# Ledger of designs, part 10: designed miniproteins, single chains, continued (4)

Each design is a single chain, and the fold is of that chain. pLDDT is the mean over its residues in the fold that is shown.

## One batch from the design tools (miniprotein)

Design m12335
Fold by ESMFold2-Fast:
Structure m12335 (fold): chain A 69 residues (1-69)
Amino acid sequence: SARVTSVFQQYDTNGNGRISLAEFQQALASLGISATPAQIRQVFAQYDTNGNGFLSLAEFQAAVAALQQ
C-alpha cells in the first residue's frame, strides 16, 4: 500500500492526483509487475470508471492489485 502510493506520487508529475496511461505503464514497471501492453490498456480502461483517460490513486491501487498474480 505505502509503496504503491509512493510510486503513484513519483509518476503523478503534475501533482493533480491522477496518472495517464503512459505514467501507469511506467509505474507498473517500477513495481516489477510484468504485463503485456494489451493487458495494461484493458485494466486501465476497466478502472478508469469516469472515462476521463486518467486513474486516481484509488483506481490505480485497484488496477495494480488486479495485475498482481
Scores: mean pLDDT 79

Design m12336
Fold by ESMFold2-Fast:
Structure m12336 (fold): chain A 117 residues (1-117)
Amino acid sequence: MAEELARLFAEIYKASTLEELKEAVQRLVDVARRAAAEHPDEGRVTFKGKVVVLDEDGNVKYEVELPEFSVPIRVFNEAVRLAARKEGVIPLPSATPGADSATVDELKIAPLSRYVG
C-alpha cells in the first residue's frame, strides 16, 4: 500500500494534462480507501479539500478537488517518506488553522529538488 501510494504521488506530479491528474488522483483515493478498509482499527487522516501540483519554480501548475477519503496515518507517513526517497517528490499536507489535526484540506505535491539544494 505505502509503495503504491508513493508511486501515485509521483504520477500526480508527472501528470502532463488535467485529465491525467484527475485519473491519478482517483487512483490515489481508491488505494487510500482500500488501506483504510484493511486497517479499520488504526488512526486515520481525512482529506476533504484539494490537491495542488507545484512546478520546479514553486508555481501552481494544477489544482483539483479531492473527494473525501481517509487513510491510516502510518501508511500515509510511510508513503510520504517513500515518495521523497524513491520518486523525488514530496507530498505536503496542510490544514486550516484551528482544524482537527487529523484533517487535511490541502495536499501539495512538489519536486524534492525545490526543498533540497
Scores: mean pLDDT 77

Design m12337
Fold by ESMFold2-Fast:
Formats: C-alpha cells, sequence, structure tokens
Structure m12337 (fold): chain A 58 residues (1-58)
C-alpha cells in the first residue's frame, strides 16, 4: 500500500543520514521515482534494498 511504502521511505531516509552510501542512495532515488509514478510495488522493492544495504553498515 501507499502508506507502507511511505513508512519504508522514512526508514531508509533516516538510515541514509547516518550511513552515507552511494548504492543505497541510488535505490532511494529509484524508489522515490516509482512512488511519484504511483508504482508502489517497485518503490517498495527499491526502498527495501536501500534499507538492507544501510543496515549492513551497522
Amino acid sequence: SKEEVEKLFEEARELAKKYPNEEAEKHLQMGHIYYYEEKYEEAKKHFEKAIEILKSLE
């Protein structure tokens, strides 16, 4: 759902502030583009990938 994707975006955004990472940033940008296009499943996949990368840096 749109609300689930928004929560993932906020989580990815907060993690990206703590752990600057180029690959995660690209996924965050792609997720935002798909979200803007109302392609919520594609947006979700990209935000989840960004979170996965950023959490691996903990």
Scores: mean pLDDT 84

Design m12338
Fold by ESMFold2-Fast:
Structure m12338 (fold): chain A 86 residues (1-86)
Amino acid sequence: SMDSEEEKKELEEAYKELLEKIEEVKKLIEESELSEEEKEKLLKKLELVREEAEQLLKSDYPASVKIEGLKRGIEELEKLEEYVKK
């Protein structure tokens, strides 16, 4: 349930991982050889992922739904990281 200490800890850890991944991918984008326009588009995508995560945390959804949403956000960030590195 949303009130469990285990769920609260998992939610906190997932959010921390998502924020750390955003910062890592942001640095990779900024250091990449991509055009300014492409970098701006990718940075906007990072901002949308962050905003979606913040909305999930502020919502009345069960903790399990919030954790699932944050994990999907992390997966999207990992796909962006792979794209920028290649």
Scores: mean pLDDT 85

Design m12339
Fold by ESMFold2-Fast:
Structure m12339 (fold): chain A 61 residues (1-61)
Amino acid sequence: MLIEKAKELVKAGKLEEAEELLKKAIREGSDIMEAYEAMQLLFKKDRVLAMKVAVAIAESL
């Protein structure tokens, strides 16, 4: 699952790759709650990248 892989990227410190993968997952109709959880993990490491993901979530609502 794309979101699970993105969470692993966040934990590995590959934050830009995680942001791009989360945006892709959201555009493809992945579970919004799972995307939100992954975004919160990203927010703890990089607020700006997490905000870009939050915009993608908002656009999918």
Scores: mean pLDDT 82

Design m12340
Fold by ESMFold2-Fast:
Structure m12340 (fold): chain A 60 residues (1-60)
Amino acid sequence: SLRAKTAQRRARMAGLDEVIPLFAEAAEAYDTDPEKARELQRKAIEKGIEYSKKKFEELK
């Protein structure tokens, strides 16, 4: 359900709000549009790295 997905995304905002949904979308799109799935995976990796750095600085 959308509400459940929204709640899970909010929980992930504590850590990986952008990365988790992108990997989920990539997994679902992989069979229908593998090119888009690869772009989502690459974007998720880049966001994960940047979020790890920024989140670590914000955590203090």
Scores: mean pLDDT 64

Design m12341
Fold by ESMFold2-Fast:
Structure m12341 (fold): chain A 94 residues (1-94)
Amino acid sequence: EKKRKLSILSTALGLVGVAAAELIRMGAPEEELKQAADDVRSLGDEIAKLAPEYADRIREAADKMVEAILAGDVEGLLEATREFIRVADEASKA
């Protein structure tokens, strides 16, 4: 079911965001941050495919998460993750 897949993928992306914030706080290597950013891009793209009416907003939120991860910006990452969750929740109710 589309709503179930969207819920699972959105939960996974939220968990990646939280994990990436901890990696930044711990001073993790650039390679680990790049892996987290790639996971966000991949999950964001799959979620956008499931919710095409919200695709632009989903991709924009995912891009902000990627930028924050690569910049080592914990607060920006958590803010972008919250925005992503809001958009995904809205899409799941449509």
Scores: mean pLDDT 83

Design m12342
Fold by ESMFold2-Fast:
Structure m12342 (fold): chain A 66 residues (1-66)
Amino acid sequence: SMEEALKEVERLVKEALRHHALGDYEAAIRKLEEALRLAEEKNLPEELIKSLRTGIEQLRKILEES
Protein backbone atom coordinates (compact mmCIF):
# COMPACT_ATOMS: atom_id res chain seq x y z
CA SER A 1 0.00 0.00 0.00
CA MET A 2 1.00 3.65 -0.33
CA GLU A 3 1.06 3.98 3.48
CA GLU A 4 3.44 1.00 3.82
CA ALA A 5 5.66 2.46 1.06
CA LEU A 6 5.76 5.83 2.87
CA LYS A 7 6.83 4.10 6.12
CA GLU A 8 9.59 2.19 4.28
CA VAL A 9 10.83 5.42 2.63
CA GLU A 10 10.91 7.07 6.10
CA ARG A 11 12.89 4.09 7.47
CA LEU A 12 15.44 4.35 4.62
CA VAL A 13 15.75 8.13 5.11
CA LYS A 14 16.43 7.62 8.84
CA GLU A 15 19.14 5.06 7.96
CA ALA A 16 20.65 7.56 5.50
CA LEU A 17 20.70 10.23 8.25
CA ARG A 18 22.54 7.83 10.60
CA HIS A 19 25.16 7.11 7.92
CA HIS A 20 25.49 10.85 7.20
CA ALA A 21 26.06 11.58 10.93
CA LEU A 22 28.97 9.06 10.84
CA GLY A 23 30.48 10.69 7.70
CA ASP A 24 29.56 7.61 5.62
CA TYR A 25 28.23 9.62 2.67
CA GLU A 26 28.38 6.74 0.15
CA ALA A 27 26.16 4.55 2.38
CA ALA A 28 23.83 7.52 3.00
CA ILE A 29 23.50 8.07 -0.78
CA ARG A 30 22.74 4.35 -1.33
CA LYS A 31 19.91 4.46 1.24
CA LEU A 32 18.42 7.61 -0.32
CA GLU A 33 18.67 6.01 -3.80
CA GLU A 34 16.75 2.97 -2.46
CA ALA A 35 14.12 5.33 -1.01
CA LEU A 36 13.87 7.24 -4.32
CA ARG A 37 13.45 4.00 -6.34
CA LEU A 38 10.64 2.89 -4.02
CA ALA A 39 8.97 6.34 -4.13
CA GLU A 40 9.05 6.38 -7.96
CA GLU A 41 7.92 2.72 -8.25
CA LYS A 42 4.91 3.31 -5.96
CA ASN A 43 4.08 6.76 -7.44
CA LEU A 44 4.49 8.50 -4.08
CA PRO A 45 3.91 12.30 -3.80
CA GLU A 46 5.97 14.50 -6.18
CA GLU A 47 7.26 16.65 -3.28
CA LEU A 48 8.69 13.56 -1.54
CA ILE A 49 10.43 12.44 -4.76
CA LYS A 50 11.84 15.97 -5.24
CA SER A 51 13.07 16.06 -1.62
CA LEU A 52 14.85 12.69 -2.03
CA ARG A 53 16.54 13.82 -5.28
CA THR A 54 17.70 17.05 -3.60
CA GLY A 55 19.13 15.08 -0.65
CA ILE A 56 21.07 12.78 -2.99
CA GLU A 57 22.47 15.78 -4.94
CA GLN A 58 23.56 17.53 -1.73
CA LEU A 59 25.40 14.42 -0.45
CA ARG A 60 27.06 13.81 -3.84
CA LYS A 61 28.27 17.42 -3.83
CA ILE A 62 29.85 16.87 -0.38
CA LEU A 63 31.63 13.75 -1.73
CA GLU A 64 32.89 15.61 -4.85
CA GLU A 65 34.20 18.54 -2.74
CA SER A 66 36.04 16.21 -0.35
Scores: mean pLDDT 88

Design m12343
Fold by ESMFold2-Fast:
Structure m12343 (fold): chain A 106 residues (1-106)
Amino acid sequence: EEERLERLRKLLSSPDEETRLEAVRELGRLARESEDAGVRLRAVEELARVVRTDPSARVRLAAVRELGRVAADENALPPVRAAARRALEEATADPDPRVREAAREA
């Protein structure tokens, strides 16, 4: 799963928006389903980075939605949920109104 995280980080640097969207969705799955708590936390951290840095509002919106699912997961470890909530709070200041709305509703 560590190799999967490394591969996904590389895909997030793709010039192709669809490739980055697929990477975001896969990071969301790792954040919720990985057996390794460290992998889950790093996946959330990568999603948070996407929210802060991706030029596409569509990609940032997808990352916010994945973070919202992590924040709502009662079975997630407290540090993982806290990281997701922090990223969602930062996303409420996003320049795109759809991203801000999704972050508030998460």
Scores: mean pLDDT 86

Design m12344
Fold by ESMFold2-Fast:
Structure m12344 (fold): chain A 58 residues (1-58)
Amino acid sequence: SDELKREALELARRLRKQGVPLPQIASEVHNWLIDKGVPEEQASLITQEILEELRAEE
């Protein structure tokens, strides 16, 4: 769980550095978590936490 969240955050940061808009980053992070077998509810919560972290870094 913590490892997947770390990898998802690293993915989100890479996408942001490439100029990908936040809504697209959210979709890609969410889809990546689902592909890793994370349940929909947990994937949505982790994606939201990652977006909050990215916003706090600005």
Scores: mean pLDDT 83

Design m12346
Fold by ESMFold2-Fast:
Structure m12346 (fold): chain A 88 residues (1-88)
Amino acid sequence: MVATILSVIASLAVLYFSPKLVAPVAQKLKLSNSTSIFLSLGVVLAFVLLQFLVAYVVDSVGLVVTAGILLLIVLFSFTYYAVKALQQ
């Protein structure tokens, strides 16, 4: 239970902070706005994959469910930003 709550909090923190961490790097490298968004989503996706590995090792149903929900959120966000970038 505690591990599931910590995973949710950590995942929300990564999702919230990843664009803020990528923004100064993207400005320094002169990357497009769409590229920086895809990079931040890639960081969140890597974190979700790490949660699946931890869930597999620990054999925790709660961690698997949490990782699955986060994967759906990341995929939905990625699709939304990809469509928006293609329209611009």
Scores: mean pLDDT 64

Design m12347
Fold by ESMFold2-Fast:
Structure m12347 (fold): chain A 58 residues (1-58)
Amino acid sequence: NAAIATKIANLSKLVALLAALGADVSQASALLAAAKAALAAGDSAAASALIAQAVDAI
């Protein structure tokens, strides 16, 4: 799903910016990596849930 891939890309950029500012993004980064893996496996539902968890972790 292109929309999910776009959300992952945008969230990755936000996480990188927050890390550059000294924020602890370890949990968000781990959840985002899991979301990428789920999307690559074709599991859009799992990817969406993991993206929501990553956003909450920021």
Scores: mean pLDDT 82

Design m12348
Fold by ESMFold2-Fast:
Structure m12348 (fold): chain A 117 residues (1-117)
Amino acid sequence: SEIKRLEEEIQELFKRIQELQDKLSQARSQGNTEETKKLTVELARELVRLGEAQLKLAELKGESKEVIEELKRVVELSKKLEEAAKKGDFKSVNKLTSQIVGARIRAIGLRIDEELA
């Protein structure tokens, strides 16, 4: 099943993201600026993959157009996050992270509203 494959892919991406977050915290605690930059780029790349997998899963499950549009926005913002991370633009990284969180919260709210309707 394509749905099961995507659910398994999403679970593996969550594990990889957690491992990268742990390594990033370690690099930051050591003051290793080069490793911090490298891990931030790798983390941003995995967040793009997660967003794309979650979007595909939502489309296959027939989630609403409004939910799909918010998940598409998560993907586009995550791609911008990766480019900002590559440039070492931490102000843009922080701004884009907040925007991604906002889009994810919007998608959750839309799902709740649809379940209650």
Scores: mean pLDDT 86

Design m12349
Fold by ESMFold2-Fast:
Structure m12349 (fold): chain A 100 residues (1-100)
Amino acid sequence: MTAAERFGRLVRRLAELAEKYGADVELRITRQSDAADPREIEAELTVTVPKDKYEEVKAELQRALDEAGATVIEESIEYDEENDTVTIRLRVRFEAAAPP
């Protein structure tokens, strides 16, 4: 599976997660090798969810990352008491699968 295919899988799962839990999702590509032949994609992911849904969203997000073959480089979690929301910020990397 290519890095682009892995990234595309995550994007679809994030869309499903946003719809199911009412999550706000922002995804920004921060690095890719060559635009014509991307073998590596690095992205910043921000997910904001109501606190009462945080545990379920975190579990689904971890599953989506694992299924997409993403490597988590950095994770931070912030609670906003005024809005009763949790913001999960991740830096993730996608690499092409090793040839057989």
Scores: mean pLDDT 76

Design m12350
Fold by ESMFold2-Fast:
Structure m12350 (fold): chain A 119 residues (1-119)
Amino acid sequence: MVEIVESGGGTVKEGGSLTLSGKVSGLDFANSSVAWLREAPGVGGIAVASISSSGKVSYAKEVEGRFTISRDVANSTVYLNMSNLKVEDTGTYYALAGGVSDGKPVLAFGNGTQVTVVA
């Protein structure tokens, strides 16, 4: 069974920083794609950052230069380092991993981590 355990959310002032982590288990993490998805009321879900299975990194335009996605293959963990946070970054953040578990393709989501940015 594939599991993603998320941590690092919370409430922060504008201009602050947070680092989110998602620890993945039950998946071939080294060959997996990873991403962070944000859901916010009235905006819907957007993919804010991703790393493909080949290591190609991409960011949503609104977070480019402020957010950094990384992965620690040895510890099967994906990170989102968020700097210069804005009120518009408020939302529930989901770690996502796509890969192989027990010889079958799997797409897994974490349970969501709340980030609240206050003025």
Scores: mean pLDDT 85

Design m12351
Fold by ESMFold2-Fast:
Structure m12351 (fold): chain A 56 residues (1-56)
Amino acid sequence: KKPTTKEEREAYLREEIARLREQLAAETDPVVKKVIEAEIAKLEEALAAGKNPEDL
């Protein structure tokens, strides 16, 4: 089920960012932390630009 409105897309991205931040806080492997940080940055950029997740 894909978000269809701007508000739904923003809510989805914020939820995913929060989930990844929680995972990052619990992670101890520096390589995995780097991957999670990159994904968070990508999602935050998408949210700021108002882009769809599929356009990334």
Scores: mean pLDDT 75

Design m12352
Fold by ESMFold2-Fast:
Structure m12352 (fold): chain A 72 residues (1-72)
Amino acid sequence: AVIKDFLASLGVTDDAAFQRLVDVFNDKGTLSKAEIAQVMRDNGVSDLDVLVQRLKELDKDGNGTVDFPEFL
């Protein structure tokens, strides 16, 4: 899954972080960059510049959200 590769690239190997993002996405049908950033901060990612760069790769529409096909 694209999101699992994204998490691994930021040093997050905990399945709880992945499951949290999947649950938020399934609840709303979209996942905002702010929601992803919050989950990543809660899981020890402090380098916001790297996080912002990676989030741009997932945000295909440039609207600040990530669509379902980009995760699955």
Scores: mean pLDDT 67

Design m12353
Fold by ESMFold2-Fast:
Structure m12353 (fold): chain A 66 residues (1-66)
Amino acid sequence: MTPAEEIAENLARLLAQGASIEEAVKKAEEEAKKLGGSVEVKETEDQVVVTITIGDDKVTAPIPKA
């Protein structure tokens, strides 16, 4: 598992445990920053798309809106 995949997995786990999207994204940004990476958030009508980039490692995690 790559570092970006690990951060995305932790994001999904926090959401499954009832964390808010804002809280989960904030924790993902903190972890990515520790590794010299970044997090991009794109909001659409149906979902919030979180893209985690650490060097050449990039993972996209779509979060559905209710």
Scores: mean pLDDT 80

Design m12354
Fold by ESMFold2-Fast:
Structure m12354 (fold): chain A 67 residues (1-67)
Amino acid sequence: MEEFELIDEISRLVAEGYRDGNIEEGVERAKELAKEKGFPDLAELAESMGRVVRLVPDAKAWAAAQA
């Protein structure tokens, strides 16, 4: 898997967690995938994506209708 395709998969896992209201699980799964594929820097990217959602004062408000 090329780095760009792995980034797409990481984004998919984080987005899945976000939609399910379990962003932390999505981030952890994405981090594990990145490490398994030999791209530990992309595990940091997955953490950053999760933190962006968490840094919003109300992540549920950002999830809008799912709150």
Scores: mean pLDDT 69

Design m12355
Fold by ESMFold2-Fast:
Structure m12355 (fold): chain A 61 residues (1-61)
Amino acid sequence: SLLEEGQKYAKQKKYEEAAEKAREALKIDPRNVEAQVLLYESLKELGKEEEAKKVLAELVP
């Protein structure tokens, strides 16, 4: 699955690839909280603070 592939990239510290897999998973299921968390953490690790903040806003009720 895209989420599983993204999690494997994140474990390898390949955060750009992890973020892309998380985005692909969210195109299929926009409410996939695990994919949103993966995207947020990956963007944060990449220093993409603006994008990470937008993802966090979707996570927080």
Scores: mean pLDDT 81

Design m12356
Fold by ESMFold2-Fast:
Structure m12356 (fold): chain A 71 residues (1-71)
Amino acid sequence: EEVLDREAIEEARKWLEEQAKKLGITEEELEEARKLSDEELEEKIKNGTGGKAEVYVTMLRQLEKVEEQLE
């Protein structure tokens, strides 16, 4: 089950990387999103001020947390 969960996470990570490249997320957008806390990212997404980079960073942080749980 952990192997299957990790496989699903790897596929999700690969899909996110492909989407980030396809969407042309800039280094500036990534730096701005990475400076935000999880709470600030949620706030921006909820109030519609979040962009591609904010969504991408949020999804990456969620995947990292799930990977830690597979330990």
Scores: mean pLDDT 71

Design m12357
Fold by ESMFold2-Fast:
Structure m12357 (fold): chain A 63 residues (1-63)
Amino acid sequence: LPEEVARLRAEQARIAELEKERDEFYQKSWDALVKGDFETAQEYLKKALELDREISAIRRRLA
């Protein structure tokens, strides 16, 4: 059905957006860690993990 195709495309686009944001926060966390800013590194890591959980939830819904 067209609605099913549109939903799958939207979910795939959302996963791609979340993966990009997750990777950006992982990079920011690593940069902060290298600089010795452990508090900022932990905050960015928590954000990346939250995004990873959202990605996993969407993937489970698509299964």
Scores: mean pLDDT 82

Design m12358
Fold by ESMFold2-Fast:
Structure m12358 (fold): chain A 56 residues (1-56)
Amino acid sequence: NADLDKLAEVSQKVAEKYKEEIAAATARGRERGDVDGELLPVQQKVVAETNKLIAE
């Protein structure tokens, strides 16, 4: 079972791993005028990785 401590640790690891990709997607979104659209695929990756690590 994922408790709050495990969830916090996983969230921190995933945030660190995807920090650069989130920044790059935000920059692309600003250039293209659609930050949410550029962030959506990165958010999907973050959710998938978080679920994977929680399931371990």
Scores: mean pLDDT 78

Design m12359
Fold by ESMFold2-Fast:
Structure m12359 (fold): chain A 71 residues (1-71)
Amino acid sequence: SAVEEAARRLNEALKTGQPGIGEALREMVAAGVDAVIEALKLIDPENKEQALAALRRYLTPEEFERVKAAL
């Protein structure tokens, strides 16, 4: 799915320092909170904290707490 591809792209960008982090995050958030939760399972464990911190800028406080609680 598009959200899974965005999650894989985010993971790669976090690993390599390449551009595209913001674009991937916007694409994931556009798919909805439940899709974000599932997509975060595709992120490498060492990148999850950075991915979650970056997502905070694109989610409402309520959505962010829901994502955080699911991890």
Scores: mean pLDDT 80

Design m12360
Fold by ESMFold2-Fast:
Structure m12360 (fold): chain A 58 residues (1-58)
Amino acid sequence: STATRLAIAREARELAREMGLSEEQIEEVVRRALDMLDAGVVPDGATLRAIAEEIKAR
């Protein structure tokens, strides 16, 4: 649903920003999170953090 997508995007942005990622990296985390949602998996906070850590390490 649109509401779920907006909530996940907001959570992903907030978490990545708190972790000190750049704006480009933040948008990559959001993209990865929404791709998971579109694949039928709702990413939890631990999953969002793992995605952000992977992108930050690049």
Scores: mean pLDDT 86

Design m12361
Fold by ESMFold2-Fast:
Structure m12361 (fold): chain A 113 residues (1-113)
Amino acid sequence: FVAPPTDPEVRAAYEKLQVVVAKAAHRAMENLTDEELDEVMRKVQELVSEAVRNAQAGDADGAIEALRKALETIAKASGDPEFAQKLIEEINKLLDEIRDAVVARLAAAPPTP
């Protein structure tokens, strides 16, 4: 997982995203077997690693897309379709806010301090 952003708007969206992820993970842990949980966590770790690699390469869009897939995987693992749908909508909204802020910052102030 990438280090928390220092921009106040990106930080606020990131903090909200962390709360959403924690809620989704808690619900998934209650509803899944150990084997199903291991499979979900393996897939999430692969996607998080892809997001980190894309971010380090300067590919903000690729990083956000990989992170989106990881979070959607956790949301769907909750076993509640309505809860998963609401979480996916919130995740997409927060990730779009983070992406737009990061892209704008990179375009306005390369290289970043």
Scores: mean pLDDT 70

Design m12363
Fold by ESMFold2-Fast:
Structure m12363 (fold): chain A 77 residues (1-77)
Amino acid sequence: ARELVDQQLKLQQKIKELRDKLPSLSPDEQKKAEEEIKKLEKELDELGDRLGALVAADPALREQVIQLMTQREQEQS
């Protein structure tokens, strides 16, 4: 579970970094970055589904995951 949470947070951070860089990239680099963002968003969705299944079985794990995700959202704001 920790590994999935770590991967999810890393993917979210990478997506944010790519989005932040988009306006300063060349047209060719923007196309590549947009393609990568789409792939990362798909991976993030798949990890979210897997985490959801895990936390549904464990209330303590659910609380920890919610806490971490809430903190990440606040940090990205």
Scores: mean pLDDT 74

Design m12364
Fold by ESMFold2-Fast:
Structure m12364 (fold): chain A 92 residues (1-92)
Amino acid sequence: GEKAEEGAKYAVEQAEKAGATAEGKVEGNTVTIKVTGADTAVQMGALAGAVAAELNGAKAEVTVKGDTTTVKITAPTEEKAGEGARLVGQGL
């Protein structure tokens, strides 16, 4: 199913509610969330969500460059990748 896309969309919507601009990209079982205009609190939220995703069985890579935070989530399935993206969104 398209569960990875649902998770990515949720994370983007949460970032936008936090006052940032966000983009989500889904490639198989990998979800990439790019958040721009993020303050320190939003960046820390993304890190907390990435940790939660790893505790839930995904692999998460977080890159911070200036005001842009990129979270790349890779999981065994598209459903698990979507769950990881949702956890990142909950952290935002």
Scores: mean pLDDT 80

Design m12365
Fold by ESMFold2-Fast:
Structure m12365 (fold): chain A 91 residues (1-91)
Amino acid sequence: SKEMTEKFVSDLKGAIDYLLSQDYVPKEVLEKFAKTLVGQTKQLAPYLSEEERKKVIETLEEAKEKLEASDNEELKEILLPAIEESLKILE
């Protein structure tokens, strides 16, 4: 649905920006976020229109670019695989 897609996009953008703004984030918080992202993508995927799927993919690709630009190695090691798995779900 439009509402579910808009919430997913908004939540993902906000979460990534928040995590990137922090000096330190505990590993358990990053791991929980990673699992939640993949799980939500799996739940959302069957209900996406073609346009909604494209928007979710674009948002995940933007998140990937921001994460790859970060100097926080642990954040990248935990979140990049989750982004990549989420993108694969949407293929």
Scores: mean pLDDT 88

Design m12366
Fold by ESMFold2-Fast:
Structure m12366 (fold): chain A 68 residues (1-68)
Amino acid sequence: KEEEIKELLEKAKEAIERGDRKEAVKYLNELFDLKTSLEVLRELLDLAHEAGDYGTALHVAVLIALMK
């Protein structure tokens, strides 16, 4: 689980950096399903915002809002 989250985080980061929104959202959903930490989602939110991918940033913000 921990290694899986780490691998998915790297894949999500790479997809955001490439501008591949479909792949970024896919990996974000997989991270959320694995019950990843708020810290991991926040890192991806900041990266998407820095990349100017506001669509992915909004998706991450929604996932964060769904966390209790």
Scores: mean pLDDT 79

Design m12367
Fold by ESMFold2-Fast:
Structure m12367 (fold): chain A 99 residues (1-99)
Amino acid sequence: MDEEAKRLAEEALRLARRALELAKEAIKLSKTIESINLATAAALKAIGAEFLAELALEMIKKGKGGKNALRLARQALRDARDALRLAEEALERAKKEKE
């Protein structure tokens, strides 16, 4: 078991899940400056989560890591991409109200 790939995948998943929470909250607050701040924080965390998940997947591809690390890294990528999409949607909604 490659502990490093697993740790990177677990950290990526943690960041991705936090990004999803922030992005969902930003969507709920879609008419406030707080929505912009939350959406920005969500986008930054989602980008970081994608980077860590991609790094974990590269390590697994090189034979460093097991099925558990692979599952976690793939879930982190999915959650990070969903978070980024929702954060971008929240930012777009906020821009239309700043006119």
Scores: mean pLDDT 81

Design m12368
Fold by ESMFold2-Fast:
Structure m12368 (fold): chain A 60 residues (1-60)
Amino acid sequence: SMLEETERLIRRAEELAERGDYETAILLVSVALSVSRSIGDEESAELAEEALKRLVERER
């Protein structure tokens, strides 16, 4: 499901961020957010938005 795919991408993005690769982490979550919005999956979009906010906050 899109929800499961979004959760998997967020987990991978968190792994990349832990290694200092914030650019790729933010890109992955941004793609997941865009896809979720395009298909109208509000639950997946909310998960991706929250993950994006946390990644941007940690990058600073």
Scores: mean pLDDT 82

Design m12369
Fold by ESMFold2-Fast:
Structure m12369 (fold): chain A 113 residues (1-113)
Amino acid sequence: MTARIQALVTEGLAAFAAGDYEAAAAKFAEALALARAAGADPRTLLDIAMQLAAALARLGRVDEALELLTRAGEEAAAAYRAAGDEAGAEELLSAARTVRTHIEEAAAARAAA
């Protein structure tokens, strides 16, 4: 990972911790775009996508967050399968599915409040 991508992720995490989800989403989106351009590994791309999805969900952009996670998880799993790593592919899909479930449960809890 380049120093700029790591700095953006760190800035995004700090914004998220401060409750500034709009700033967090912007930083994670920039980090994801730079990581893709740099040819970062599929696990790194999925990790950044999961952070972006969490920020989007906090902004009420739940459908966008779920679509991002589904796509990023499938892309990461496909890359690992192409390399012959079925166990790694299942691990990445499981990680994306866990974050999806958490976002869906949090959204349902807010709708009930």
Scores: mean pLDDT 85

Design m12370
Fold by ESMFold2-Fast:
Structure m12370 (fold): chain A 62 residues (1-62)
Amino acid sequence: SVSKEDLLLAEKALNGEPVPSEQHQRVGDALRKIAEEEGLDLATQFSEFVKKVKERLKELGL
């Protein structure tokens, strides 16, 4: 499962918010892992992917 910290970094990137260069790999890893766990293709199912990230944040009370 994706950690709360990694999920928050993924949400920042999806919102177009600035992420430090040293966190770029971590953001990429989080996005790929969420896509894998949800069974979604980021290239063709991006809108559904964003919905799943928001659902995960809501489940964490964010």
Scores: mean pLDDT 79

